# Ledger of designs, part 45: designed miniproteins, single chains

Each design is a single chain, and the fold is of that chain. pLDDT is the mean over its residues in the fold that is shown.

## One batch from the design tools (miniprotein)

Design m1632
Fold by ESMFold2-Fast:
Structure m1632 (fold): chain A 76 residues (1-76)
Amino acid sequence: SAAEEAARQAALLRETLREINAAHQAAVAAGDTARAARIEAIQDELVAAFEALRDAGASVAEVEALVAAARERVAA
């Protein structure tokens, strides 16, 4: 159902933001200000892109691709 798909999309975002926030906290604790700023920008871009996808009625697969790309950017 559309409600189940929306719930899955929201859960994917929530879990990914939790992972990104943990990486941000680790960068701040390490004194890596450049990495912390980069992660903050990735988080802001992810939230904005998710809102755009939601408004466009995007699929779960599109959200999965978005969160995977954000995770790769944080790992770089």
Scores: mean pLDDT 90

Design m1633
Fold by ESMFold2-Fast:
Structure m1633 (fold): chain A 112 residues (1-112)
Amino acid sequence: MEKIKEYQERIKKDPNDYEAYLNLGKELLKQGKYDEALQYYGKAKQIAEEKGDKKGLARALINMGEVLYKQGKYEEALYLYELALEIAKEIGDEELKKKAEENIKKIKEKMK
């Protein structure tokens, strides 16, 4: 609860605070508030797209995929992880690439 208030205050001061939206989404996800988490991750995604921040875009897509995975929306989650993987390959981010690949593998095991 305290961390949520901190991130909400950061957003009030800077409506384009990507990290505040991303972290607010993570806190809501921990509470099982999936639709709210997706809304805040969606705002982080929009900010990254508007700024041309490809790494930020891929990070937001992975976090959105994690919410969809917890909702049992495996096909939708897989789509977002595959988009994040393509971006990670384009920018040469090996850590982000590995994270996307691990999440894709996890989903494919669930879709059996």
Scores: mean pLDDT 88

Design m1634
Fold by ESMFold2-Fast:
Structure m1634 (fold): chain A 64 residues (1-64)
Amino acid sequence: MKYSEEEADRLLTRLSVELGIVFSPEEGRELVKMLTEGASAEEIAEWLEKHHGADKEKVIELLK
């Protein structure tokens, strides 16, 4: 996946709402960087599971 910074910010907001997670400024910057640099849905899902215990399958579905 590769997003513009604006698209990454919108997706970050959607992930926050859908997963019920409040990201720190540092976590938000990390996720935007991953999304803009073309991180896979699996990599984003693993990051969210590791830091917030998010359901990987749900995260991958949201990133389609």
Scores: mean pLDDT 80

Design m1635
Fold by ESMFold2-Fast:
Structure m1635 (fold): chain A 64 residues (1-64)
Amino acid sequence: SVLEEVRSLLESPDLLLREVGVGILRIMAALNMLSPELRELLREVLARETDPALREDLEALLAL
């Protein structure tokens, strides 16, 4: 599923893969495709993310 694919990217130890995951979520948000399940994933990932640029992007997506 899209949810599991995006989760795998966002939970990656590789910063570049997490950046790709955030990029996909940004595109999905622009298409009005952020489901409640994806928003819950955003909250979970934001709570664990330590990179300041990715945290800012995740906060912006969650604030929609």
Scores: mean pLDDT 84

Design m1636
Fold by ESMFold2-Fast:
Structure m1636 (fold): chain A 66 residues (1-66)
Amino acid sequence: EKAKELIEKGKEALEKGNYKEAVRYFHQALLVDPNNKEAYRLLAEAYKKMGFNSIADYYKKKAEEL
């Protein structure tokens, strides 16, 4: 459904190195499905690849709590 489509678009952006675009798609997925564990994991991955380790750890923890 809509959240899965947004996650798929985010993954495509992530693979291309478009980390800011990927982050936008994953945030949009969370607006549709606030407890989407995969979206939190992917936000952690995107922020880690951008070098924002503190925010990446935050989203990783959120994914682990779900």
Scores: mean pLDDT 85

Design m1637
Fold by ESMFold2-Fast:
Structure m1637 (fold): chain A 55 residues (1-55)
Amino acid sequence: EKERKEKIEKAIKELKEAVKKGDLDKAVDIAVDLRTTLKLSEEEENLVAEEVEKV
């Protein structure tokens, strides 16, 4: 559980950086990897989707 939480937090930070830089390809890649590697909760999925939509 702790490792899962740390991976999600790290991925979200990288996603936010990609969004801030306007790197849509990187943002989408991070979101897809996170969704396919980890089973996200509805709240986690919404957080990821909101960040990607900002690009």
Scores: mean pLDDT 75

Design m1638
Fold by ESMFold2-Fast:
Structure m1638 (fold): chain A 85 residues (1-85)
Amino acid sequence: MEELIEKVREAMNIALEATKDLDDVERGVLEIQMAVALLAVRKGDYEGAAELLRSVADRILSTGNPKAEKAAEALREVAEELLKK
């Protein structure tokens, strides 16, 4: 459990770093969605967590940020791993 939570946090940190140049409102929404995903993992709702992380990845890609691709890949990788649980 802790290893999986740490992987989610690592992917979230990559996403936050890739989006730090976005406006405060857009970044705030992404932070809330990622926090809810982490809470879902803690509750054992891996499908819900994976869906939220994929939603965040898609949103980051839609921003056109040059670092969005790497962040989206990290989030999607963790979402895929969650679905294997």
Scores: mean pLDDT 77

Design m1639
Fold by ESMFold2-Fast:
Structure m1639 (fold): chain A 61 residues (1-61)
Amino acid sequence: MELSLEEMLERARQARETLLASGLSEEEVTRLLIHDLRLEAEKHPERREEMEIVIEEIRAL
């Protein structure tokens, strides 16, 4: 999946909103999103820096 950093951030925000609306806690949503992004970064190390930026933004929410 070729997404720009900006598109990845927007997608992460949308996923967070959707999961929160589904009744998950903020802590649970944050853990799920970070876990998925870290798995993606391990599979695509060339994109690791971009994924870490997204993780940092999610943690700051």
Scores: mean pLDDT 76

Design m1640
Fold by ESMFold2-Fast:
Structure m1640 (fold): chain A 89 residues (1-89)
Amino acid sequence: DEKVKLGLEHAEKGAEAARAGDLEKAKEHYEKAIEHLKEAAKENPEDKFIWALLGGAYYGLALVLKALGKTEEAEKYAREAERYFEKAL
């Protein structure tokens, strides 16, 4: 699935940017990962792997937002990550 591949690519770039300390670039990549993975999930709603990837991308975004001092937004996206991981069960 092309959208899953794009989602994974952006999640990897997000993680790399976060490790490099480029938090704004990391945020942008995780947001793009979520966008692509949400479209993939809409096309394949039974695919638990896509739900797990969405959980990971939302969790990555939450960590970046926490590092940026956006605590309330970080908590919101951490809860979204938990919801998607629960769907992946």
Scores: mean pLDDT 88

Design m1641
Fold by ESMFold2-Fast:
Structure m1641 (fold): chain A 71 residues (1-71)
Amino acid sequence: AEEVLEKIKEELEKNPSAETYAALGRAYYFQGKKEEAIEYYRKAAELAEEEGDLELAEALREAVEVIEKEL
């Protein structure tokens, strides 16, 4: 499980993107680290918006709202 998180972190260092940040948020969420998941999903949404992917940005913001309700 931790091995997947490390691989995503390596990809983030090489190719920082909305998709890679979203993958990190998802990995943290599955580990029960919801606060970290929110942080990375928010960063992913910001990058998606900067890249012009408004659909992805909206989906990521919705994911943040859902996770925040679980806190």
Scores: mean pLDDT 79

Design m1642
Fold by ESMFold2-Fast:
Formats: sequence, structure tokens, C-alpha cells
Structure m1642 (fold): chain A 85 residues (1-85)
Amino acid sequence: GFPVATVTGPDGTVLTLRPGESATFTSEASNHTYQVTFDAAAQTVTITDLDTGETLTFPASAGSGTLTLPSTGEKLAVEVSEENL
């Protein structure tokens, strides 16, 4: 297996990322666009607010947690799990 990151936005939007993948979503509550990147080499999930340039990093080793974006007060749920092939 390999690690898979699932990121849930404040509006219930769910992104699923494999190592090396990036995805974007726009929050309907804030109208901010966020980019989520899963860096396989660093073993981190990084969320970047494309409107402000703010960046938050979640270590994959933490397994699951919630990130609060200081610019908007929005909360993102992050879960990293093993995908079985």
C-alpha cells in the first residue's frame, strides 16, 4: 500500500490525494481558493490559501487532525491512511 491523504473542507468538500498529487477547492463560506499538496518526499500535506499566500503544513505521521486557517477561521480535517492495492 501507499499513503492517501483525505482533506475535508468546512463546506464538506472532500479531496483525496496520493503522494505527489495536488488539488484545489474554493470555500463557499470565505470564497478563498485553497491548494492542497501531498509531498511524498517530505511526508507532509500542505494547504496553501491562494488568495493570501498563507501556508499550513500537516505531517503525515500525525495520521489525522484538524487545521485552522488563521486568515478565515475555517477548519479543515486531514486524515492520512494506507491504501491497500
Scores: mean pLDDT 79

Design m1643
Fold by ESMFold2-Fast:
Formats: sequence, structure tokens, C-alpha cells
Structure m1643 (fold): chain A 79 residues (1-79)
Amino acid sequence: AALLEQAQEEKELANELYNQGKYDEAAKIYSQLLTFYQYTLGDEHPDVATTLNNLGNVYHNQGKLDEAEKMYQRALEIK
């Protein structure tokens, strides 16, 4: 519960940083959240898919199109 509450706060912070155009800072937090969710909930959890999609959006806005495509593809493969 407490760890997932902290992850939710970090997700909200990363979303706010993304909205402010602070893509490097947003990517760092989303990458940390991705690692946390994969370790805690497993690779096929909906929170992993959401975080991969958010990272894809950050990379897309940075012009890192190949990295964005890889994140989106991984998110789409989650069941």
C-alpha cells in the first residue's frame, strides 16, 4: 500500500513535469517507476503498460522516435 501510494505520487509529479515540457526530468521519474512496477507487479501489469506509454510520449516529444516506438510496442503487447 505505502509503496504504491509513493509510486502514484511520483507518477503525478512526472505527469506534471511532462506538461511543463521538462521531458528529461519526466523521463527519469517514469524510468524509475517502470523499474519499480516491473519488479513489484510483474512485466504484464497494467501500471507497467501505462508507464511504458508515458515514456513513449516523452521520447516522442524529445524526437527520440525509435525509443518511443519501442516503448509503445511493449505497452501494446501487455495483456
Scores: mean pLDDT 85

Design m1644
Fold by ESMFold2-Fast:
Structure m1644 (fold): chain A 68 residues (1-68)
Amino acid sequence: SPQQRELQRLLREAREILDELTAQGRDDEALELAVRIGELRDQLDAGMPLDEVIARLRELIREARARL
């Protein structure tokens, strides 16, 4: 589905941000972001609508990218 493709795209962007934070020696920020992504995956598994997970993940990526 388009939503599943969007989720996969956002997860790839999140991995790129995690890699960049690690490359910059910002390990605590990388860990915090990884935990928050994991929490969103747990919420999806618990029945949170996919569109809400996508919206929250998009927000999280935007905030993290602004801090790079």
Scores: mean pLDDT 88

Design m1645
Fold by ESMFold2-Fast:
Structure m1645 (fold): chain A 55 residues (1-55)
Amino acid sequence: MESPTVEELVEELLESESLEQVLVFLDWMIRENKDNPELVAEIERVKAKVEELMA
């Protein structure tokens, strides 16, 4: 995929990685993309959904 959405990336990762590892990846994405606040907001929203799955 040339430009997967954050949700598509998370869905793919959840097939092979644990929820905890997906959260680590999302935190990394937030740090790497901190100059793009709109993308960071989308990643934070997806991260909140993943955190709810762990609760």
Scores: mean pLDDT 75

Design m1646
Fold by ESMFold2-Fast:
Structure m1646 (fold): chain A 71 residues (1-71)
Amino acid sequence: KEEIEKKAEELNKKLLEELKKEEKELEELLKKGEISKEEYQKKVAELIGRILREIGDFLQEVLEKEREEKK
């Protein structure tokens, strides 16, 4: 289904923009000494985890919708 691919591309674009923006903010905080290197690594890992969770939620939604449409 073309709709799924379009939604996936838009989600990917949105997540990449969010990742770049938050990563830049975290790098600036680290550079200013407002957060430690350990805090930076933890926050980046949390950010990546959140993005992966959003991707997982999207995949679950797609699978659920396909199951309901086929049954």
Scores: mean pLDDT 76

Design m1647
Fold by ESMFold2-Fast:
Structure m1647 (fold): chain A 79 residues (1-79)
Amino acid sequence: AEAEAQKKAEEEAAKQAWDNMLKASKEGRERIAALQAEAAKNPELSDTAQREILAARVEVLRKAAEEADKYLATKKALA
């Protein structure tokens, strides 16, 4: 009973982390698309726009890593 409850809690934590990663990825992609559209209007700012796009991509990866860390912490607490 306790082992089954722990497994279910781990599966729910994994699903939550995955859903949060997908949401962060979607929001990040939308922001990157907006920055790319702005860069297309101002070619003279290309280098600045590319740095902002790369920073937005790094932020998506950082948020994904944070959700992975939260999942691992939850697994450790359940062990």
Scores: mean pLDDT 75

Design m1648
Fold by ESMFold2-Fast:
Structure m1648 (fold): chain A 93 residues (1-93)
Amino acid sequence: GTIFRATVTITAETRDSAERAAQAARDTIQQLHRDGQVDILSISVDIREQNGLYVATVTFDARTREDAERAARAAADAASRIPGVRSVRVRVD
């Protein structure tokens, strides 16, 4: 079937904050999948230093747009609660 890709982009003040935020996002997506709330096919995480900040990109594939949007929103909410996170952006394609 059609696959929907979501990207959660987290900008943080330190590498530690970026790693914690990415982990919180990933754990949230995996928990929703385990609870049968969303159907997630894959998750990947990339963390890079950019302009003195740390950018974590959490990318995942979902079976439906609704699942992708729900999981991405929950992941963004979880990431935004981590100290040192400056911004979180969500994109669903």
Scores: mean pLDDT 91

Design m1649
Fold by ESMFold2-Fast:
Structure m1649 (fold): chain A 66 residues (1-66)
Amino acid sequence: MDEELIKELEEEIAKDPKNVYALAELAFLLYRLGKLEEALKVLEKLNEIQPNEGVEESIKYIKSLL
């Protein structure tokens, strides 16, 4: 089920790379699955599109777990 959600979110991002909702959801799912390096990469991409303190804090937090 989570794999299907990841695929759907990746497809949405492929169609609209600026879809901050899909990027945020994908990062959250990857984090929940323990895929911290992948979650970090998605959060960095989200931060490039729409920088904000919450995303920056999440990046710092995940880096502390690696």
Scores: mean pLDDT 80

Design m1651
Fold by ESMFold2-Fast:
Structure m1651 (fold): chain A 61 residues (1-61)
Amino acid sequence: SMAARAEAARYAAQGRELLAQGRYEEAIDKFRQALALDPSNEEARTGLIAAELELQRQRAA
């Protein structure tokens, strides 16, 4: 639905802000919530990949 896509976009935007703050685990959670509502949300897809890579770098340091 349009409502689900709008909610997914809001979760993706929240994920992006958390990613910018270095809060990678919280960012992953928000991107996953976005993808649960809209699996085609590109911001959430790309953001999830980026957040997972950054979290892996943090764990490897």
Scores: mean pLDDT 89

Design m1652
Fold by ESMFold2-Fast:
Structure m1652 (fold): chain A 71 residues (1-71)
Amino acid sequence: KEYQKEILKLIGEILDLIGDKLDLELEKEKLKKEGKLTEEKEKEIEKKIKELEEEIEKLKKKLDELEKKRE
């Protein structure tokens, strides 16, 4: 069924966004270890992480709806 293909595609997109989020978290930790993490940089990185979390949640909702339609 087409739903299986769409589900796998959404899982791939979610994993890509999780990877992007992990990269930002790694950047934040690196800046912290180097003593370069200013309040401004921390806020900027946290804002980007929050935006990625919102996109991940939107895709998870789409995934849940497709799973329900498949079941």
Scores: mean pLDDT 81

Design m1653
Fold by ESMFold2-Fast:
Structure m1653 (fold): chain A 70 residues (1-70)
Amino acid sequence: EEAERAIGRAVRALLEKSAQGPITADEAMALAKELLPEDVEVEAREQGDKVVITIRDPATGRTLEVELPK
């Protein structure tokens, strides 16, 4: 499925960006939205020393949570 593959690719890109240095919620949101279809919903929230990103595909009902170090 196109949306599922895009979600997987976005998660991978977020993890790679995080590995290169601290990432903000705004940066994570911008990267995720750039890589994901418009119908996929993205939420980013800061949790202490981490950024938590929730990616939800309403077409498939899938939800993924990704924790990135800050």
Scores: mean pLDDT 76

Design m1654
Fold by ESMFold2-Fast:
Parts: C-alpha cells; structure tokens; sequence
Structure m1654 (fold): chain A 100 residues (1-100)
C-alpha cells in the first residue's frame, strides 16, 4: 500500500541521518504532532539534503523551522517539488541573515 511504502521510505531515510539530524526531526515532530506521512517524508528528505550539503545542525534546525512554518501557512508540505526546495531554502537563509 501507499502507507506501507511511505513508512519504508521514512525508515530508510532515518537510518541515513546523523544523530543530530534525527534529534532535529524529533523536535519537529513534537512541535507539529499532526504531520501526515507525506509531510514527514518531505521534511526528512529536506533534512537529508541539507545534511548532504554539509550544513551545520543548528542551521538545518533554523532552516527547517522557517520552512515548516511557511509551508504550513500555505497548507501543503507534500506538494513541494524538489526543484522548489532549493529556492525555499535560499529564502529561509536570507530571512535568517536579516534576523541575525
């Protein structure tokens, strides 16, 4: 089923995350308990992408919090295409620079 496929993908990505990245994901789950499996997969994919680009855990946490907040205001995390992820990350980074 689609649910079983999503759960397997989530488990696989979790195994690829550093302990620090896993902790960030756990914190996001506590802050946003109503996340769907598709939204969880999208967030995990984002964390993995940022980890692979060697962003610091603190920066990953900040980018992810801004990304989740803005996406939740727009109603759908699962509809974000990979091509839009980098542009969104860029906007989050610019906002963090403005806030200090």
Amino acid sequence: SKEEQLKRLIDRILKELSPESQKIFDQILKKYPDLTLEEKLALLSLILHLQQKNYSPKLIEQILNIAVDEIKKKGTLSEIRVSQVEEFIKKALEKLEEEG
Scores: mean pLDDT 73

Design m1655
Fold by ESMFold2-Fast:
Structure m1655 (fold): chain A 62 residues (1-62)
Amino acid sequence: GGVYVARLSRAGAAAASEYADVKEGDLVTVDTTKNTITFPDGTVLTGDEAEKLLPFLEIVEE
C-alpha cells in the first residue's frame, strides 16, 4: 500500500508506450492512495488507465 517503485514488464512497456516514451525495465512510481502511476519522463497516469497498467508491473523493493 501507499507509494512504491515498480518495473515495466515487456507487456507493460508496450501498453504504456501510448502514453509515454518507455521501454521494458523502466521504473515507475505507483501511488495506490492517489491511484496514479508516474513515468521516468514525468508523465502521470490516473484512475482507470493506471489500474489497467498495474497487472503488467513488477514490484521493486527499495
Scores: mean pLDDT 79

Design m1656
Fold by ESMFold2-Fast:
Structure m1656 (fold): chain A 102 residues (1-102)
Amino acid sequence: SAAAEARRRLADTLRQMADVYEKKAEIAKKNGDEEKAKAYRELSQALHEMSEAVEAGDFDKAREHADKVAEALQKATGDPGVAEAFRRALDEQIDRVRALAA
């Protein structure tokens, strides 16, 4: 169904983002920036957990993980505006997938 395909695409996108931040964490660690490495690792983990919730169709859990992603993104970037924009975009995507399932 269109809803299942949209859900899979969202989950795949979040997983791809998680992989990018995991690689950034490894680079930061090699550069001796342990604080930045930790922030990127936490962001990657939160993105993986959100991806699993989206894939399972558990949108309540996905929203919970979206809050954790926004918090981790703020810690990684130092920019609350970027975190808020990301949170809003995720809410819109979750609502759109849910609407397609109706």
Scores: mean pLDDT 82

Design m1657
Fold by ESMFold2-Fast:
Structure m1657 (fold): chain A 66 residues (1-66)
Amino acid sequence: SELRKKLLEKIGREIRLIGDIFDLELELEKNKDDPEKVEELKKEIKELEEELERVKEEIKKLEEQL
């Protein structure tokens, strides 16, 4: 099924985004005493969190078509 293939691809993207966010959160913890790195990492985390929410919405729409 083409819908199932698209769903699996989106789930794969969601898993990768969650991993990337957690890696950046670990880097944020390691660099808490560096305000420039903290601000950079927070911006990157926010961008990935916004992408994750979009991917979750796409998954929900695909699941509703099954």
Scores: mean pLDDT 88

Design m1658
Fold by ESMFold2-Fast:
Structure m1658 (fold): chain A 74 residues (1-74)
Amino acid sequence: APVLPKEELERELERAVERGDAGAFSVIAVNAYKAGHEEIAERALEAVEQLFGPDAAEEVRKTAENIRAKVAAA
């Protein structure tokens, strides 16, 4: 499905925090933006920025925004 449930994304975010899985935050941010759950996407991007720095967070944000723009145009 093109839209993931908000509850599923929040569960994945909590799981990433519990595991200390830094890589999962980028995946969660992209999936949250694709699903239109911007609050979850922002939280995941903040985690990426804190762990990998602002350049990494900006790269993930641009990828997510490009995907969102394509979904909105379709």
Scores: mean pLDDT 73

Design m1659
Fold by ESMFold2-Fast:
Structure m1659 (fold): chain A 68 residues (1-68)
Amino acid sequence: GMETVLRVGARELAEVSGVSFEEALRVVREAAKLVEQGRYEEAIRLLTERLGISEELARKAVEALAKA
């Protein structure tokens, strides 16, 4: 379900970014809400800005959230 996708994604992004799992999970949940609203560019920016990940990785994360 969605919760599993959020937790798996948060764990992977925490490992890549060096932030805590809890911080990554908060950010991923916030991004998921933006994706539900069709605000994909804002979700990508949120992930890159708060997690310090690449735009390419953020875009892939947003695509995964959109399919969940």
Scores: mean pLDDT 84

Design m1660
Fold by ESMFold2-Fast:
Structure m1660 (fold): chain A 70 residues (1-70)
Amino acid sequence: SANSSSLPPLEIAKRSLELGEEALAAGDRTTALVAYHEAIRTLEEKTDMSDPEVQKLLERARERYEELLR
């Protein structure tokens, strides 16, 4: 568990996912891949995997990341 007075890991992951969506909309696949990968890593390494919000966000990030690898 991360106890930080800055952003909690879930919020960091949400911001990474948002950056990925913005980069993808701009046609920047490299930035989008990095941002989605960071969202996935943050969710897997630093959040509670039993949390439904974590599962939903992780599913979205993985779907976007996998699509970009095709």
Scores: mean pLDDT 81

Design m1661
Fold by ESMFold2-Fast:
Structure m1661 (fold): chain A 95 residues (1-95)
Amino acid sequence: SEAKRIMREAAIEGASAGVLIIHAYILLKTNASKEELKKLIERFEEQLERLEEVRKKVEANRDKLTPENYALIMAMLDTEIKRLEETIKELKEKV
């Protein structure tokens, strides 16, 4: 179903964001070069764009999701978007 497809897409993009945040934490704690941090910022900005597009898709298909699933997915996406934005700001302070 379309609902299952959208839910899986949101889960995959959310998981990708989580992995990037862990990567940023490790690079910051291990004194990574400015060049490595700049490349990571680029990856973060690309992932942020992907999460925002998935969020728009979830919102556009709200009627196809249960209220519980819609709330869960939107909460997860909003949380990961905020975490990526905050991490981008922290990374930019280090370059």
Scores: mean pLDDT 88

Design m1662
Fold by ESMFold2-Fast:
Parts: sequence; structure tokens; C-alpha cells
Structure m1662 (fold): chain A 90 residues (1-90)
Amino acid sequence: MTLEAYRAAVDDLVAQLATKSVEEIKKAIEEINAHYLIGLMLGREDLSPEEIAKLLHEQAKRGELVLPPYFLAVLAEKLGIDTSALDAAL
């Protein structure tokens, strides 16, 4: 595996997340029960799942989504995004 292959896989997941609606992202966060942990990672302990979904959507649109790869993969899977490229790169 190369760092370039890993970056390409992450960038692809971020780009696919940018195509999802805020409502779809919110539902995925609620289904994994991780809204509090994601809020902490964003430096915001007070955010609702909807507010977290909006922030993640805006970050994904900018190509700046900074979630740990594990959480990115879990969210992508819940959103129906193929994570096989990231799995192959690990």
C-alpha cells in the first residue's frame, strides 16, 4: 500500500459524502449513535445530529473532512457508499 493510494481512497469517500444530503448524513450519524463523539472530534460537544450533519456536509464539499478514517468508513458504509477502495488501501 502507498500513502498516495490511501489519500485517493479518502478523497473519493469525501467526494461521495459531498453528494449526500444533510438529511442522509444526519440519519447515518443517528444510526451509528456517534453524534456525541463526532461533535467532540469537531471541538463541539453541544451540537445536535442535524448540526453535526450540516458541518460534515460543508467540510466534505470543501474537501476538508477531518474525521478519523475509521469514522469516515463507518459513515460511508451507513450512507451506502462503497468503502472497498479504502479497505484495499489498508
Scores: mean pLDDT 72

Design m1663
Fold by ESMFold2-Fast:
Structure m1663 (fold): chain A 108 residues (1-108)
Amino acid sequence: MALNRLTALVHEAITRALREGDVDAAEAEALAALEAALKAGRLSEEEYRELTAALRAGMEAVRRLLAGTPPEELVREAEELAAAGRLLEAAAIYSALADAGHAAEVEA
């Protein structure tokens, strides 16, 4: 249960960062929540490393999207991560892309 909830927390932080534009604040709040879960014994060291890697990948995708990076470059990077077995990092990038694409597609 804790891993699924914290994965959702990472994706919610990505959505908030893209919506509000304050990526550093959203990343810091999510990182603090992951650290608290690790200290409380709700995450293993491996789960903490995987979730913090996913958080960083998703937040970097948000920064690049806000800077005007073409979505296609982030799709390629997410596909490369998925092929390497780095599924949580790929999912975080796809989460950022879906939120950005949804905003654009609602007007089409």
Scores: mean pLDDT 80

Design m1664
Fold by ESMFold2-Fast:
Structure m1664 (fold): chain A 84 residues (1-84)
Amino acid sequence: SEADELFRRGARAYREGDYETAIRYYEEALALDPSYAQAWYMLGEALARQGRLEEAIAAYERAVALDPRNTRARANLARLRESL
């Protein structure tokens, strides 16, 4: 799907350390598919890398709500909440 393609572009930007570009692609993917749990998780990762911790928490909360089996999202959410 178009959401999957945008997600893959975001994941590439994330691997290259371009967190600003990664965030944009993940947000575009989520505009098409708000239930895309992995995109919420990766959005949280990219936001956390930029120090946008409150926004990262919100993205991780959505990821965990959609996929409770994402143990890394749960762990990162708990850790960031301790930082705020």
Scores: mean pLDDT 91

Design m1665
Fold by ESMFold2-Fast:
Structure m1665 (fold): chain A 67 residues (1-67)
Amino acid sequence: VDEVENLVNNGESEEDAIHRYLVKIPGVPGFVKPSDITIDGKPVTSLEELKELYKEGAKVSYTFRLA
């Protein structure tokens, strides 16, 4: 969370900061695209949504796509 807030404060877009954070969530492989990551079966579109879902102990899911 602090990493995302620091990136936004340094001029990074919230969308880019969220994407960088999502690929670093424990249990998510670094090769998974941020757009393929869902929390409790729903895609994450905002930092507020990410904070709320993760705080509740929601389950992180991801889809692996072969390049």
Scores: mean pLDDT 59

Design m1666
Fold by ESMFold2-Fast:
Structure m1666 (fold): chain A 86 residues (1-86)
Amino acid sequence: NEEELKEKVLQLIQENFDKSISEFLQKLEAEGEDVNNQFLNMLVEYLKGICPEKNVTKEDVLKALEKEKNKSLRYFFENAVELICE
């Protein structure tokens, strides 16, 4: 159920928003591939809205998350333009 997957992703983001990206990704991996894929799809669509001149891909997102893995998830979202759009 797509709606249940979206709700689970949003819950995980909320619970881990001030935790490191590394800690968040570990929890996301523990929830399984469907939840992980749903998160990546949702994040790509969100970032396409923020970076309209860039064709944001899953690879771009994964590279940015890995580079910033010691920062909080909050930091990633608050600095998304700097981290992804350029």
Scores: mean pLDDT 84

Design m1667
Fold by ESMFold2-Fast:
Structure m1667 (fold): chain A 116 residues (1-116)
Amino acid sequence: MEAEEIVEEYLMVDLALELGPDLTKEQFKEALKKIVEQGEAARRLGYPSAAAFGRAAKKLLEKIDDPEVQAKLDEMRAELATPEGRARLESRRQELVDKLGPTADEQGAVLDALAA
């Protein structure tokens, strides 16, 4: 999987797990907008890996109304409706975090730097 695809899939799974089975498209858009802002901050502060999250979030926002993306959101809502499905998404998120490595860690560092 391309690094960009890994970041995009991670964002979709992570936000779905955070927002829950009743997630709305509007909540998903607002969360992505926040990540775009964080990515711009990361770029200015010299965190290129964390900046990749902002670029992926922007790309997802641009295609959020695409039928393919809507179908993926519907699938994640269906998964989150069952304990077994939630467990599968949690396992997938962990697999993606392991593949992203320092990119995920740098996102947290940017948030900490902005809070200080």
Scores: mean pLDDT 74

